# Designs tried in a protein design run: designed miniproteins, single chains, continued (5). Part 89

Each design is a single chain, and the fold is of that chain. pLDDT is the mean over its residues in the fold that is shown.

## One batch from the design tools (miniprotein)

Design m19271
Fold by ESMFold2-Fast:
Structure m19271 (fold): chain A 89 residues (1-89)
Amino acid sequence: LSEEEKKALKEAEELAEKGEKLMKEGIEKKDKKKFEEGKKLLELVLEGLKGPLEAAKRAGNKELVEALEKLKEKIEKALKEAEEELKKL
């Protein structure tokens, strides 16, 4: 990965971590606003990954494609698990 790609990936990962933390706090405290803020943040990161992922695929940058797909899968799993936990409350 280029230095610019590594930086962008790290920034996306940090935003995803913030979103996950907000969703977990929202569930623990039964704070719907925090849960929604965390969910929106993760959804924004997922949307932001679409362009870079398509560009990486067109360029044949397999390393970047794998990194972006793993981050996408991690965020999608976190969103699904959080929604399931919220339904149990």
Scores: mean pLDDT 82

Design m19272
Fold by ESMFold2-Fast:
Structure m19272 (fold): chain A 67 residues (1-67)
Amino acid sequence: AMDELLERAREEVRALIARHPVTPEQASALGRMALRDAAKEAGLTVTPEQLEEASRLGRDIAREAAA
């Protein structure tokens, strides 16, 4: 489901940021990558809108970590 894919992407981005500090720009790319990887594992197709949502999630996580 969408919520499950986004949550998996969020967890993956948080784990990556915890290991290596990244910029919000880099975290945006990581969010897209994490969603695509989670969707492939689940056998699901992602939409451009979902990729943009994952991009925003990554940026938000990086901003929160920097604050």
Scores: mean pLDDT 78

Design m19273
Fold by ESMFold2-Fast:
Structure m19273 (fold): chain A 93 residues (1-93)
Amino acid sequence: MELSEEEKERIRENVRRTLEGFVAALEDPEKLAWLAKQFGITPEELRELAAFIRDQLEAGKSLEEIGREVKRWAEEKGLSPNVKKFAELLEKA
């Protein structure tokens, strides 16, 4: 039971587009402020997170690698467990 290469690429592309859309949505200050409250962090910290994710996407990293890097970054910054849960969802997507 192996997915075709075309099906695998389509799945990866959909998840990547979702992440890119998430990062783009955070350019809106109202969305940034609202999401920061949900994550239990400041809008400034969420902006840093969005910039970090953007850098990883531009570097061509896989979604699993991005999830691992975000988790490590969140632990280093001492951020809310909600940020770690988000990173774990990216690793599994």
Scores: mean pLDDT 73

Design m19274
Fold by ESMFold2-Fast:
Structure m19274 (fold): chain A 63 residues (1-63)
Amino acid sequence: RVPELQAAADRAEEEGVKLGLTPEEASRIANREFVRGLDEGLSPEEIYERGVAEAKALAEKRK
């Protein structure tokens, strides 16, 4: 379970960087969603979707 959740968080981090976030910003978002996933029992898909949504929201604020 944990390796799959971590892989989803890692993919969200990669997508955040592609969207124009710094590695530090993308990592913070991904790690936050990973921790939430462990605490709340989220699926890998939910972790990825939430991480990407937060990254997109942050990128949009900078337009």
Scores: mean pLDDT 79

Design m19275
Fold by ESMFold2-Fast:
Structure m19275 (fold): chain A 58 residues (1-58)
Amino acid sequence: MLYRVTANEALGDEVRARLGIARGEEVVLTPAQIGERLGVPPAVAVAELRKAGALERL
C-alpha cells in the first residue's frame, strides 16, 4: 500500500527533515518506510501524518 505524504504547514521542521522533504514537497512511501524515517512503528507514523492532514492513500 502506498501513501502520498505532503510537507504541509502542519508538519514540524523535524518531521519534514526525517521524511527528507522540504516544505511543499511530496514523497510516495509505504507505511513501513514512513515508520522507518520517523523512527516509530508504521501504524503510529501513519496516524500522526493523517492527523496533520499530510497523508493521502494512493
Scores: mean pLDDT 83

Design m19276
Fold by ESMFold2-Fast:
Structure m19276 (fold): chain A 80 residues (1-80)
Amino acid sequence: SAVESARQRLEEGRKYFAQGKLEEALEHYEAALIGLERELGPDHPEVAEALRALGEVYEAMGKHELAARYYARADALLAR
């Protein structure tokens, strides 16, 4: 399913992130976010997982302000 494809993208992104392959992790996390938002809607808890993953990869890239924005979006979503 489209949701399973998005979840697989998130898992593949985590594997690349663990290897220090930040650009590859970013591409997979971005694809996962798009897929999860499209299939589950922007307020679903699984979207928060993709947002948090994007925060972590931007943090690792030294893009701290961008990472903080993704973390804030994830936290706001989970506070609903």
Scores: mean pLDDT 86

Design m19277
Fold by ESMFold2-Fast:
Structure m19277 (fold): chain A 72 residues (1-72)
Amino acid sequence: GIEVHFVKVEEEMVPLLEKAMAGDKEAEEELKKLLLEKLNLPKEASDIVSIAPVGSSGKIEPGDILAIQVKV
């Protein structure tokens, strides 16, 4: 099924988020690993299918909230 989780953006996530949104697949995979670790979900049995900011001024900053959709 699909689960929705909320994660606070930390300073180190911002460069990965910017690169992933620009289409960098390596940065996207690194970001997904980081998010699954923060959510304490198994990487082999969980797939992140969507990452979206909750509310947006167009720029993602530390302290913002991300809505993460995970297929488990």
Scores: mean pLDDT 77

Design m19278
Fold by ESMFold2-Fast:
Formats: structure tokens, sequence, C-alpha cells
Structure m19278 (fold): chain A 68 residues (1-68)
């Protein structure tokens, strides 16, 4: 439940271009639930926006593994 709230905050921050806040909340969600696929997707999107394409791809694969 708390992980879902942090994931929601992370997505909201990401949509507003607040990448530092998005990273903070996504990491908080992962501290509560290390298998939170949605938090990994937020991290991946932030890293992609920062030009870290390889790191973003690894995070997306992690999210996909959790959901499958």
Amino acid sequence: LKALIYTGFARSALKQGKYDEALYYAQKALEIDPNNAHAYRVLAEVYEKQGKTEEAEKLRKKADEILS
C-alpha cells in the first residue's frame, strides 16, 4: 500500500519534469517493495531522459521480469 503511494508520487513528479523527486519516490517505493515493477519503470524513464540508455534498458527488463 505505501509502495503504491510512493510510486504514484514518483509518476506525478516524472510527469512534471521533476526528475530528482521522481527518483526519490521511486527509490522509496523500492525500499518498501523491491519487486515494485512500476517503480523500476519510473527509474528507467528518468534515466532515459538523462541519456543513460543502457541503465534505462536494464531497469525496464527488471520491471518486465517482475510482471511476467
Scores: mean pLDDT 81

Design m19279
Fold by ESMFold2-Fast:
Structure m19279 (fold): chain A 55 residues (1-55)
Amino acid sequence: SADDRMQAIVDDYAARATAVRTDTSLSPEERQRRLQALGDETVARAQAVADEAAS
C-alpha cells in the first residue's frame, strides 16, 4: 500500500540520516551537504508515492 511505502521511506530516511550524523569520517560541511541531499531525495520519493496514490 501507499502507506506502507511511505513508512518505508520515512524509516529509510531515519536510518540513513543517523548513519550520516554518526559518521566520524565526514567533515561538518560534508555532513550538512549529505543531510540536505538525503532530505531532498526523501521529499522526491515521498512525492512520487503520493502522486501515484492520487492517480
Scores: mean pLDDT 86

Design m19280
Fold by ESMFold2-Fast:
Structure m19280 (fold): chain A 85 residues (1-85)
Amino acid sequence: MLDLTVGVAEVAIAVARVVARKEGREESAAVLDETLDRVAALAAAGDLAGAAAALEEAARRLRELGDEESARLLERVARALREAL
């Protein structure tokens, strides 16, 4: 189930990134791009706790940008990943 949880997390971030770009939220899209790369790299290294922490930090940055919807999405994904640990 960990592999499925990571896959769902990556898809959720990728979808949020596409939505942010289409809505002209370029700063949010950049944070989501960076986060997708970091989560994928950490997950590939087996550092799932690090991946969850990266999602939590990205959610904080998105909230600072005023993107509450993307921040809440990443917080939910981080919680699901921590519960899968």
Scores: mean pLDDT 81

Design m19281
Fold by ESMFold2-Fast:
Order: structure tokens, then C-alpha cells, then sequence
Structure m19281 (fold): chain A 76 residues (1-76)
């Protein structure tokens, strides 16, 4: 559960970083929220899969990867 809790914290961080990265690129508020939502969604999928397969380390790894990807503005 501790790893899953940390993965949730990383998902929140991914959203924040996605918003900040988009704003730094001159994105509108709507586009920035979209970028944050995509980053959080990627982390959320990893967390969901990790829970289903009983692998909290998978959830943590996926959420950490989402944080790294959040630094890049999504194509949408």
C-alpha cells in the first residue's frame, strides 16, 4: 500500500508538472489543464494496471515515468 500511495503522489506531481510545462510553452489555461490531465491519466492507467495484477512496483514505475513524460507538452 505504501508504494501505491507514493504512486498516487507521483500522479499528482505529473499533473502539476504537465500544467507548468504547457504554460512555459505558452499554452492557454485550457491547453495546460489538458496537458496535466493527460499526464495524470498516464499515471492513473499504470496505477490501475498495477492494482489489477497485484504489482505495486509496476504502479510506482509507471507513475514515475508519467512524471518524466509530463515535462513534454502533449501533442493535443
Amino acid sequence: SELLEKARELAELAEKIGIEAARAQGASAKQAEGAGGIAAGIAGIAIGVGKIIGDPEFALEGAARAVEQAKTLPPI
Scores: mean pLDDT 81

Design m19282
Fold by ESMFold2-Fast:
Structure m19282 (fold): chain A 118 residues (1-118)
Amino acid sequence: MTPEELEAKARELLQKAAVYISNGDPEKAVELAKEAIEIAKKVPGSDRLLASAYLTLARAYLKLGDPEKAVEWAKKAIELAQKAGDTSLLTNAYRVLAEAYRKLGKDEEAEKAEAQMR
């Protein structure tokens, strides 16, 4: 596949994952987001796409009731969103991180994450 075909496939998978999160099938969303991550890793200069994929996976884990994994993937999304200079993606990643910390009872860490959402 060309880089353009890989990017389009990853974006399609992430759109489907978002629908599954909204429809209450987070297990399927995790599967699709993981597939999108593996495809995105093959795309040169894909920091923004890969950050979006990590954020979708974090949201899926949060909905699945696995806030520990949601924290892990949200942090990875934050690192790549910062590198890509995508402030919208960065804000959304901090939102997911804060929600995950709240579910873990880590209110101080959640407040620190919320402070990053300008």
Scores: mean pLDDT 88

Design m19284
Fold by ESMFold2-Fast:
Structure m19284 (fold): chain A 62 residues (1-62)
Amino acid sequence: MDAQFKVSEEEIKETVERLDNAKTPSEESAALAQLLAAKAGGNKELLAEVAKDSPKAKKFVE
């Protein structure tokens, strides 16, 4: 119903994968910014669940 700031689990997984595969600071910053936007949009629980197997992503959502 409220589609603003909402992201799918697939989009979050894709962003986590981009963060894990980032080889440059700009790529890492872009992926991190998307994860922070998802957290700010109220997707914190979903983001934490998807990121629990990725220490890098989990660190940034806590």
Scores: mean pLDDT 68

Design m19285
Fold by ESMFold2-Fast:
Structure m19285 (fold): chain A 58 residues (1-58)
Amino acid sequence: MSSDELHELMVRGGEAARAAAPKGEEARRLALQAWDAIRSGDYERARELIDELERLAA
C-alpha cells in the first residue's frame, strides 16, 4: 500500500468512526479493530472493517 492509499484509508476510518459514534459499543469495537489492523500491516482487514463501520454509520 502506498503512503497516499494509507492516508486515504486512515481518513475514511476516522470519518466512519465519527459518523458511527452514535451506535456506541459496536462502532468503538470496529474502529479499534481497524486501527489494530493498520498497525499490524493488515490493510485488507482494515479496509473490510472500515467498510463495515461505514455501513453501520449509514
Scores: mean pLDDT 79

Design m19286
Fold by ESMFold2-Fast:
Structure m19286 (fold): chain A 71 residues (1-71)
Amino acid sequence: MEKVAAVAGAGGRRGIEAALELKKEGYTRFVLIDANPEALERARRILEEAGIEVLEPEEVTHLDRFVFAIE
């Protein structure tokens, strides 16, 4: 079973970078949180292209890690 991580501030450069680093640690399923929906959609596309599965918050029954990325 793959680990699930949540990234707040995911639409920014630091959020995307944090998700890519977590993928190197074995996290492949992510919840992305950001107040800017356009930035969030862009981040989601980048991470899905990198082989990361992006989950909706409603799909998450447990969370293994939470990261807050400050821009």
Scores: mean pLDDT 78

Design m19287
Fold by ESMFold2-Fast:
Structure m19287 (fold): chain A 82 residues (1-82)
Amino acid sequence: AASDAEREAARAALLAGAAAAGIEPEDVEVAARIATLGLRGEVTGDRALVVEALELAAEYYERLGRLEDAEEARRRAEEIRA
């Protein structure tokens, strides 16, 4: 299907760009997962998916040393969960 072909082409382009920039493939996959869950949650109104995306984003930011972004993501997840 066109959707699957477009996703595969986009993934291949992201992995190629990441490799050229010296970015680990696992970090690219985590970033893609965060974006996918966040967009799906926003489009469907599924608060649980948005919370999951924010929690994954917090872990990702913490691993990158972006502690302020990690704390903000966790705060937003808690606000949505409440």
Scores: mean pLDDT 71

Design m19288
Fold by ESMFold2-Fast:
Structure m19288 (fold): chain A 84 residues (1-84)
Amino acid sequence: SKEEVLELLEKAKEALELEDLAEAIDTIISQGSQIHQLLVEAGKEEEAKEVMELLFEAVRHLLAGDREKARELIEKAIELAKKL
């Protein structure tokens, strides 16, 4: 459901506050996989792709040390999910 997707995205955003970078990345990827599954099962393959692209970009910025840009990208994914 939309509510489940939003909850998973909020958990991905909270993961940005984890001190362990590897744990933060693993959490975001895990939440992303669950979001993708939920959206595909709901017949929302295009939205699944858009959200996953934003989360992948967020992980890339997090790996580069840009936590604020990662946060912006996850918040953009949350805004897209609100329109589901």
Scores: mean pLDDT 85

Design m19289
Fold by ESMFold2-Fast:
Structure m19289 (fold): chain A 60 residues (1-60)
Amino acid sequence: AAEEARRAALEAGATEKAAEAAGRASQDNHGSLAAGYVAWGNPEGAVEGGRRAGEAAQRA
């Protein structure tokens, strides 16, 4: 799930750092939404959740 979220975030135009953060978030309950969307085969939802998580991590 982490790798899937990271890939989806990159595909949406997120930076490498943001994509890495999205992958990490998918392993935590904090990013469970992105992981859930990937598991359900919804890359758009995963991208949305991944981008949000990645953007927050990038700013931190």
Scores: mean pLDDT 58

Design m19290
Fold by ESMFold2-Fast:
Structure m19290 (fold): chain A 70 residues (1-70)
Amino acid sequence: GEELAQRAVELVRRLGELAPAVAAGDAAAEAEAARLAEEALRLVEEAVAQGHLEAARAVLEAIAAAGAAL
């Protein structure tokens, strides 16, 4: 289960790094954030299926924060 948690933390960190550029209207940053969000949703699906709700919650919170910046 540790791998899913680590991947979730990495995706949260990467989305956070892109947030200022996305907020500024950078189309390349927006496209990269969308790709990371898609990968994050796949991890949420896997985490839920495996019962790792804490990892799923962390990823969902990161997606919500990124969505609020858009």
Scores: mean pLDDT 73

Design m19291
Fold by ESMFold2-Fast:
Structure m19291 (fold): chain A 80 residues (1-80)
Amino acid sequence: MEELRQKGEELIKQAEEALKQGDYEKAIELAKQARELFKQAGDKVGEAQALAIQAAAYAKLGDLEKARELYEQAKKTYEE
């Protein structure tokens, strides 16, 4: 289970880099993969981080409704 968290954190770092580079589609893809690993590991904080990165990327792409949904999901996940 530690391996899942470590892989998730690696994917989060790559997703954050993609966001900085302006590659929003790649950031979403990497963050989705990270979220799935964190979910399998039971890491709610990691899941919330991945959701927040997806939300930021969707906001940059102009999909404000999708960004709002993902931020709300991240908030709920953080509060658990």
Scores: mean pLDDT 84

Design m19292
Fold by ESMFold2-Fast:
Structure m19292 (fold): chain A 84 residues (1-84)
Amino acid sequence: GEEARRYAELAREAAKKGDGKEGGRYAALGGWYAAEAGDAEAAAKAAEAGVEAAKAGKTAEGVAAGAAGAIAGIGAAFEAGGAG
């Protein structure tokens, strides 16, 4: 889960600098690590960071990758918690 949060923070830093490409990439990595950890909160943060990166640099790919990671992470968390 910590890896996912770290990458979400990196994505926000890149977005702040106007680097939507790097922000999108970091958001995608955050989503991936969140899915691996089953961490729905980290996955959501990665998706949000991806949206902010897209706004800063018009990086739709980062938003899509972050959202996919968030969906996978949420799904894993629900399976583990028995909530669905």
Scores: mean pLDDT 69

Design m19293
Fold by ESMFold2-Fast:
Structure m19293 (fold): chain A 101 residues (1-101)
Amino acid sequence: GANVERILATLHRAALAKGKREELVELYEELLEALEEGPDAAAEVLRRKGVELGILDEAEAEELAELLRAMDPAEVAILREQLENILSKTKYGEAGVAAAA
């Protein structure tokens, strides 16, 4: 949905502009874990960790947290799937290509 795309695009753009690629991956991992508890837990992680990791300022983090809190269960599921896909491609490559000796 529009909220999922806006959150992910904003985080990606902000992190790349600030050279915070590793911090973005860390934020995505914590967001994915928090989404298992629900959108309110994920919104709090985004608000706190987004600022702490230097990806977002406080106002930007509050705006994105509000968008996350407003998500319905279907949008939350889409966000989880998108984060899983991004993390899989970023950390493990295609399907966790093992470091074959």
Scores: mean pLDDT 79

Design m19294
Fold by ESMFold2-Fast:
Structure m19294 (fold): chain A 56 residues (1-56)
Amino acid sequence: ASLVGAKIVSGYVKLDDGTILGQGTVLTEEHLNGKPSATTMVELNGEIVPASSLLA
């Protein structure tokens, strides 16, 4: 699974260029190298999960 299609519901995702994506952002293929904060939660397919769980 990837972060593509996941919506940030709390926390943030930091991109390699230093850009911070906050709550309400839907992640796309352009964001695949993004690193979530330790507490970032995302909604994917109707479920709220830790963003870190989608990168493992």
Scores: mean pLDDT 76

Design m19295
Fold by ESMFold2-Fast:
Structure m19295 (fold): chain A 66 residues (1-66)
Amino acid sequence: SMEEVKEKAEKARKASILLNDSSPDGLLAMALHEEDPERAEELVEKAIEILKEKHGEEKVEEALKK
């Protein structure tokens, strides 16, 4: 659902702030303006993958839990 996508995007944004990394901000903004929940979720997942590639999976997963 779009509600679940928005919650996931908010968690990803908080993680990017905690990691001091603005590189996923464009993808997260696109996700919030996307009307298709499946496409929006793809954009959020791409944003999270960028963070994982730069900071490591474990560190990003910990940031997403906060």
Scores: mean pLDDT 81

Design m19296
Fold by ESMFold2-Fast:
Structure m19296 (fold): chain A 80 residues (1-80)
Amino acid sequence: KVEELVKKAEELLSKGLPWDITQAGLYYYEAGLIYYEEGDLEKAAEYFRKAVDLYRSNPNVGLAQILLPVVEKKLKEVEK
């Protein structure tokens, strides 16, 4: 369930480590993809924005900066 992915992201963010930040963003991205497939574009955009904001706020995390453009592309696809 999408709620489990969001909870996992929140648990990882409580640790604040670079790999936890990267993985948390991926869980938010996966939650966004689930809503996107269900046709809930508002919730899809919400979770894609959470992943984008998380990665943008952590510019020193290399993997997050590599993943950022992938998540931004999906956010643009659900937003006009």
Scores: mean pLDDT 82

Design m19297
Fold by ESMFold2-Fast:
Structure m19297 (fold): chain A 71 residues (1-71)
Amino acid sequence: MSIMEEVKEFVEKTEKELEEVLKEGKYSKQAAKSAIELLEFYKEHVEKTSGDEESVKLLEELKKKAEEAYE
C-alpha cells in the first residue's frame, strides 16, 4: 500500500472522528489538542521516511482544522 493511500485513509478517519467529538461538545478542546499533536508526529514521520508532499499537505490541512477547533 502506498504511503499516500495510508495517509489519505488516516486523514479521512481522523477528520470524521474529530468532527463527531466537536459536534458532541464534550472534550472538544482536548480532542483537538490530541489531534494536533498526533498530526504533527505523523507529518514528521512521513517527511522523514517518504517525503511525499501530497501526504504532508493533507496532514497540514487537517492540522489547521484541528487548530481552529482548539481556539
Scores: mean pLDDT 74

Design m19298
Fold by ESMFold2-Fast:
Structure m19298 (fold): chain A 76 residues (1-76)
Amino acid sequence: MQEELARRLAELLVRSYLLAAEYREAVAAGDEERAAALEEEARRLALEAERLRAQLSEEALEEAYKRAHEEAKAAL
């Protein structure tokens, strides 16, 4: 179970990173509607991440963070 939760958290963290980049682009372009929608989606992901963090051990949290970092680096 901890491995599955850690994988899910890593997925949410990567999605949050991608949404943050899109949010910055929307704000820079003056697209207020898209920026607002992305901000709301980011808030939902943050709440899900909080729930997962509460269920994970410190070791599993470290693993999720490392996985998210590796995936984010690969996307850049």
Scores: mean pLDDT 81

Design m19299
Fold by ESMFold2-Fast:
Structure m19299 (fold): chain A 106 residues (1-106)
Amino acid sequence: LTVTAGSVKEGGSLTLTATASEPATGFVWMRQAPGEPKREIATTVGEVRYAEEVKGRATISWDPSKNTATLTLSNAKLEDTATYYQVAVTEHGVIEGAGAELTVTA
């Protein structure tokens, strides 16, 4: 999995792009704030679902031809500062990518 990370100002948009090296049947995005466990914030597995804290501002775009899925979080909040992980679900099992740090500044 390839992950894009960076920084954004509060009120801006955060983009998390996951690309699998083989055909994926779904993607999961997880967030880990300092001192907290990893939590699922969005998934396409079975059906598109968003965690309560990102509902209304999260959108997923999936391009099966490029094996790429993008999660966009609009109206970025300081609490969105965390390490984000992407997971691809394939016919061979689950592949977790490396964590990517995202920072939201005031």
Scores: mean pLDDT 77

Design m19300
Fold by ESMFold2-Fast:
Structure m19300 (fold): chain A 78 residues (1-78)
Amino acid sequence: MSEEEREKKRKEHEEKYKEELDKTIEYSKQGDRVGMLESGSEMYEHLAKRKELEGDEELAERWRRYSELLRRNAELGI
């Protein structure tokens, strides 16, 4: 990727991270646990993609695993 493409993708993932964070806060205010877990999963997925673009493969992998765990918990309704 070019430096410009990398920066653009990082900004896109930052925006999506913030969007999902705002959704998580709203679901928390509503008491919607499943909604919180679903938006939380998306938050960590975008954080992981951002870390991957920054060359931090270890943190990217860690956040990706958190995303998967939250998604699974949402599917189970926990």
Scores: mean pLDDT 82

Design m19301
Fold by ESMFold2-Fast:
Structure m19301 (fold): chain A 73 residues (1-73)
Amino acid sequence: SAEVEELLRELERAIEERDVERAVRIAKELAKLDPEALAEFLNERSSREVSVELAADPDTAKLYVAQLVQSRE
């Protein structure tokens, strides 16, 4: 959906800008709307495999995204 695509773009930007608070907020939204899209996004950028079930949990999703923001060069 257009909403999910926009949130994924905003998440990418938040990670690039190292805005942990914004990235976590967007990740929690994506976990509720489309955990499959969030899992795919995280798997593309992480050395660890993220399942759809893990991405569907907002608390787990925010942890993965916070880690990704912190490790970004």
Scores: mean pLDDT 77

Design m19302
Fold by ESMFold2-Fast:
Structure m19302 (fold): chain A 61 residues (1-61)
Amino acid sequence: GPEERDTRWRLLRAYGRVQQNPDEDWTVRKVAEEAGLSVGTFSRRFRELFGESVRAYLDRL
């Protein structure tokens, strides 16, 4: 629904910001805050969308 589409859009925008600014000190909390989501919701949705945990992704930037 519209709420799910909004959540996905926010997640993709936050992901894009990390990709464009890889040298920043990104934490799971900071990325979740960029998306406007709780850490729990962000972490679950990130794994569903990208197939890996947000922690694993950030560790390999």
Scores: mean pLDDT 82

Design m19303
Fold by ESMFold2-Fast:
Structure m19303 (fold): chain A 59 residues (1-59)
Amino acid sequence: KEKLRELILKLIALELRKIGLELELERETDPAKKEKLKKEIEEIEKEIKKLEKEIEELE
């Protein structure tokens, strides 16, 4: 019950963070910083997929 709500809120927070990082990546011109941002976005995407699966299992 409470865990499902926490997971949904965490998912929303991760989606918002991903959007923020994608906007930073679009504006960034330094190749080294772009690479770092891409890695952070990929890591967040992995966390999102993990949470989505956990949410589906709880329904």
Scores: mean pLDDT 82

Design m19304
Fold by ESMFold2-Fast:
Structure m19304 (fold): chain A 61 residues (1-61)
Amino acid sequence: MSLEEQKEALLEMLLELARSERLSEAHLVGLARDMATRFGFSEEEIEELVRELRRRYREEA
């Protein structure tokens, strides 16, 4: 799986989790940072992931 495919899969999983568990944006961002760090993403990749996650979360509100 490519880095872009891993990022998309993680974003989809996190947004589904936010919907099912009704997580706040702050909680979701914290979880995203933790998981991306565990997956070996760079600091830059984590910040890009978090930015996209916040964008999608707000659009679904």
Scores: mean pLDDT 80

Design m19305
Fold by ESMFold2-Fast:
Formats: structure tokens, sequence, C-alpha cells
Structure m19305 (fold): chain A 91 residues (1-91)
């Protein structure tokens, strides 16, 4: 459906934005720029929250096979956020 396609496109866009923020976050951690790392983490947290919301909407309308793909994408994003949180705690 057009709705399914739009939600998938939104989720993929958020995934790409998260990948970019996560790369910048790791660079900030490596440089010891904890203020920048914290700001980037907060942006990543907002993106994952939105991705979780979109995933919930997708799960209502997606086929069984499509649901697997969507859940794996959201899980990948959540793992990045958890790794970022751990890196901040260790810094």
Amino acid sequence: SPELEKLKEELEKLKKELEELYKEFKEAIEKGDLEKAKELYEKMEELVEEATRITAELMKIASKEERREVVLMEASMTVKLLNAKLLLKLS
C-alpha cells in the first residue's frame, strides 16, 4: 500500500540519519569531546524513539515477511543507541 511504502521510506531515512550521527558520535568520543558526544546521543535517542513509533505503525499494516524486515531494522538502530549509551558511561 502507499501508506506502507511511505512508512518504510521514513524508517530507512531515520536509519541513515542514525548511521551518520553514530559515526560523528564515535569521533567525538575518540577526541574526548564529551559535550558534543552527549548532544549527538540525545539526537540519536530522538531518532530511535521516532523509529520505534513508525515501526509500531508498520506492524499494524505489514505482511508477515515485511514485519521481519522492519523489526530487524529497528533492532539494529536500538543496538546502536545502547552501544552509544555504554560508551558515554565509560567516558
Scores: mean pLDDT 87

Design m19306
Fold by ESMFold2-Fast:
Parts: structure tokens; C-alpha cells; sequence
Structure m19306 (fold): chain A 64 residues (1-64)
């Protein structure tokens, strides 16, 4: 185990999740269907919550 490798892996997961959120936000901006909009908004909020968790874990690892 190396702390740097853990940090790099976590950064990779954060970047992937940011990419997913950006794609969903792009779809939301192009969507005119209210039902589909609501579904995309719910999914974006779910992924943003996950991103917040990963960012907090990264901050804790960087303090070590």
C-alpha cells in the first residue's frame, strides 16, 4: 500500500464521476420533456452526492 497510489486512484474516480455529471447536465440542458428532465435532475443530484463523498475522502487522505 502507498498513500500516493490511493490518492491517484481516488482522483481518477472523482474525474470519471465529474465526466458522468457533465454528460447528464448536457442532456438536461437539451431536454424539453418534463418527465425526462425530472429523471435527469434526480440522477445528477445522486452523482453530485457521490462526488461530494469522494472529495471529502480525498481531503482526508491528503492530510496524511
Amino acid sequence: KELKEKILKLIGEILDLIGDILELERELQKTTDPEKKAALEAKIEELKAKLKELREELKELEKE
Scores: mean pLDDT 81

Design m19307
Fold by ESMFold2-Fast:
Structure m19307 (fold): chain A 58 residues (1-58)
Amino acid sequence: MEEGLRLYEEGLRLREEGRIEEAVEKLSEAADLLRRELGASHPLVLETLAKLHETLLE
């Protein structure tokens, strides 16, 4: 699995576990890597940023 996608999945898992600080950390890293790998307008990048934003509001 590509590193960006791996971090995205780990961030979602941490969020499901209620480990919010760690989820934010992983989702931030995932967003950066996926943006570099796929481009800023890719649906997965936008989804990762949406999940990061939602997690920050918890």
Scores: mean pLDDT 79

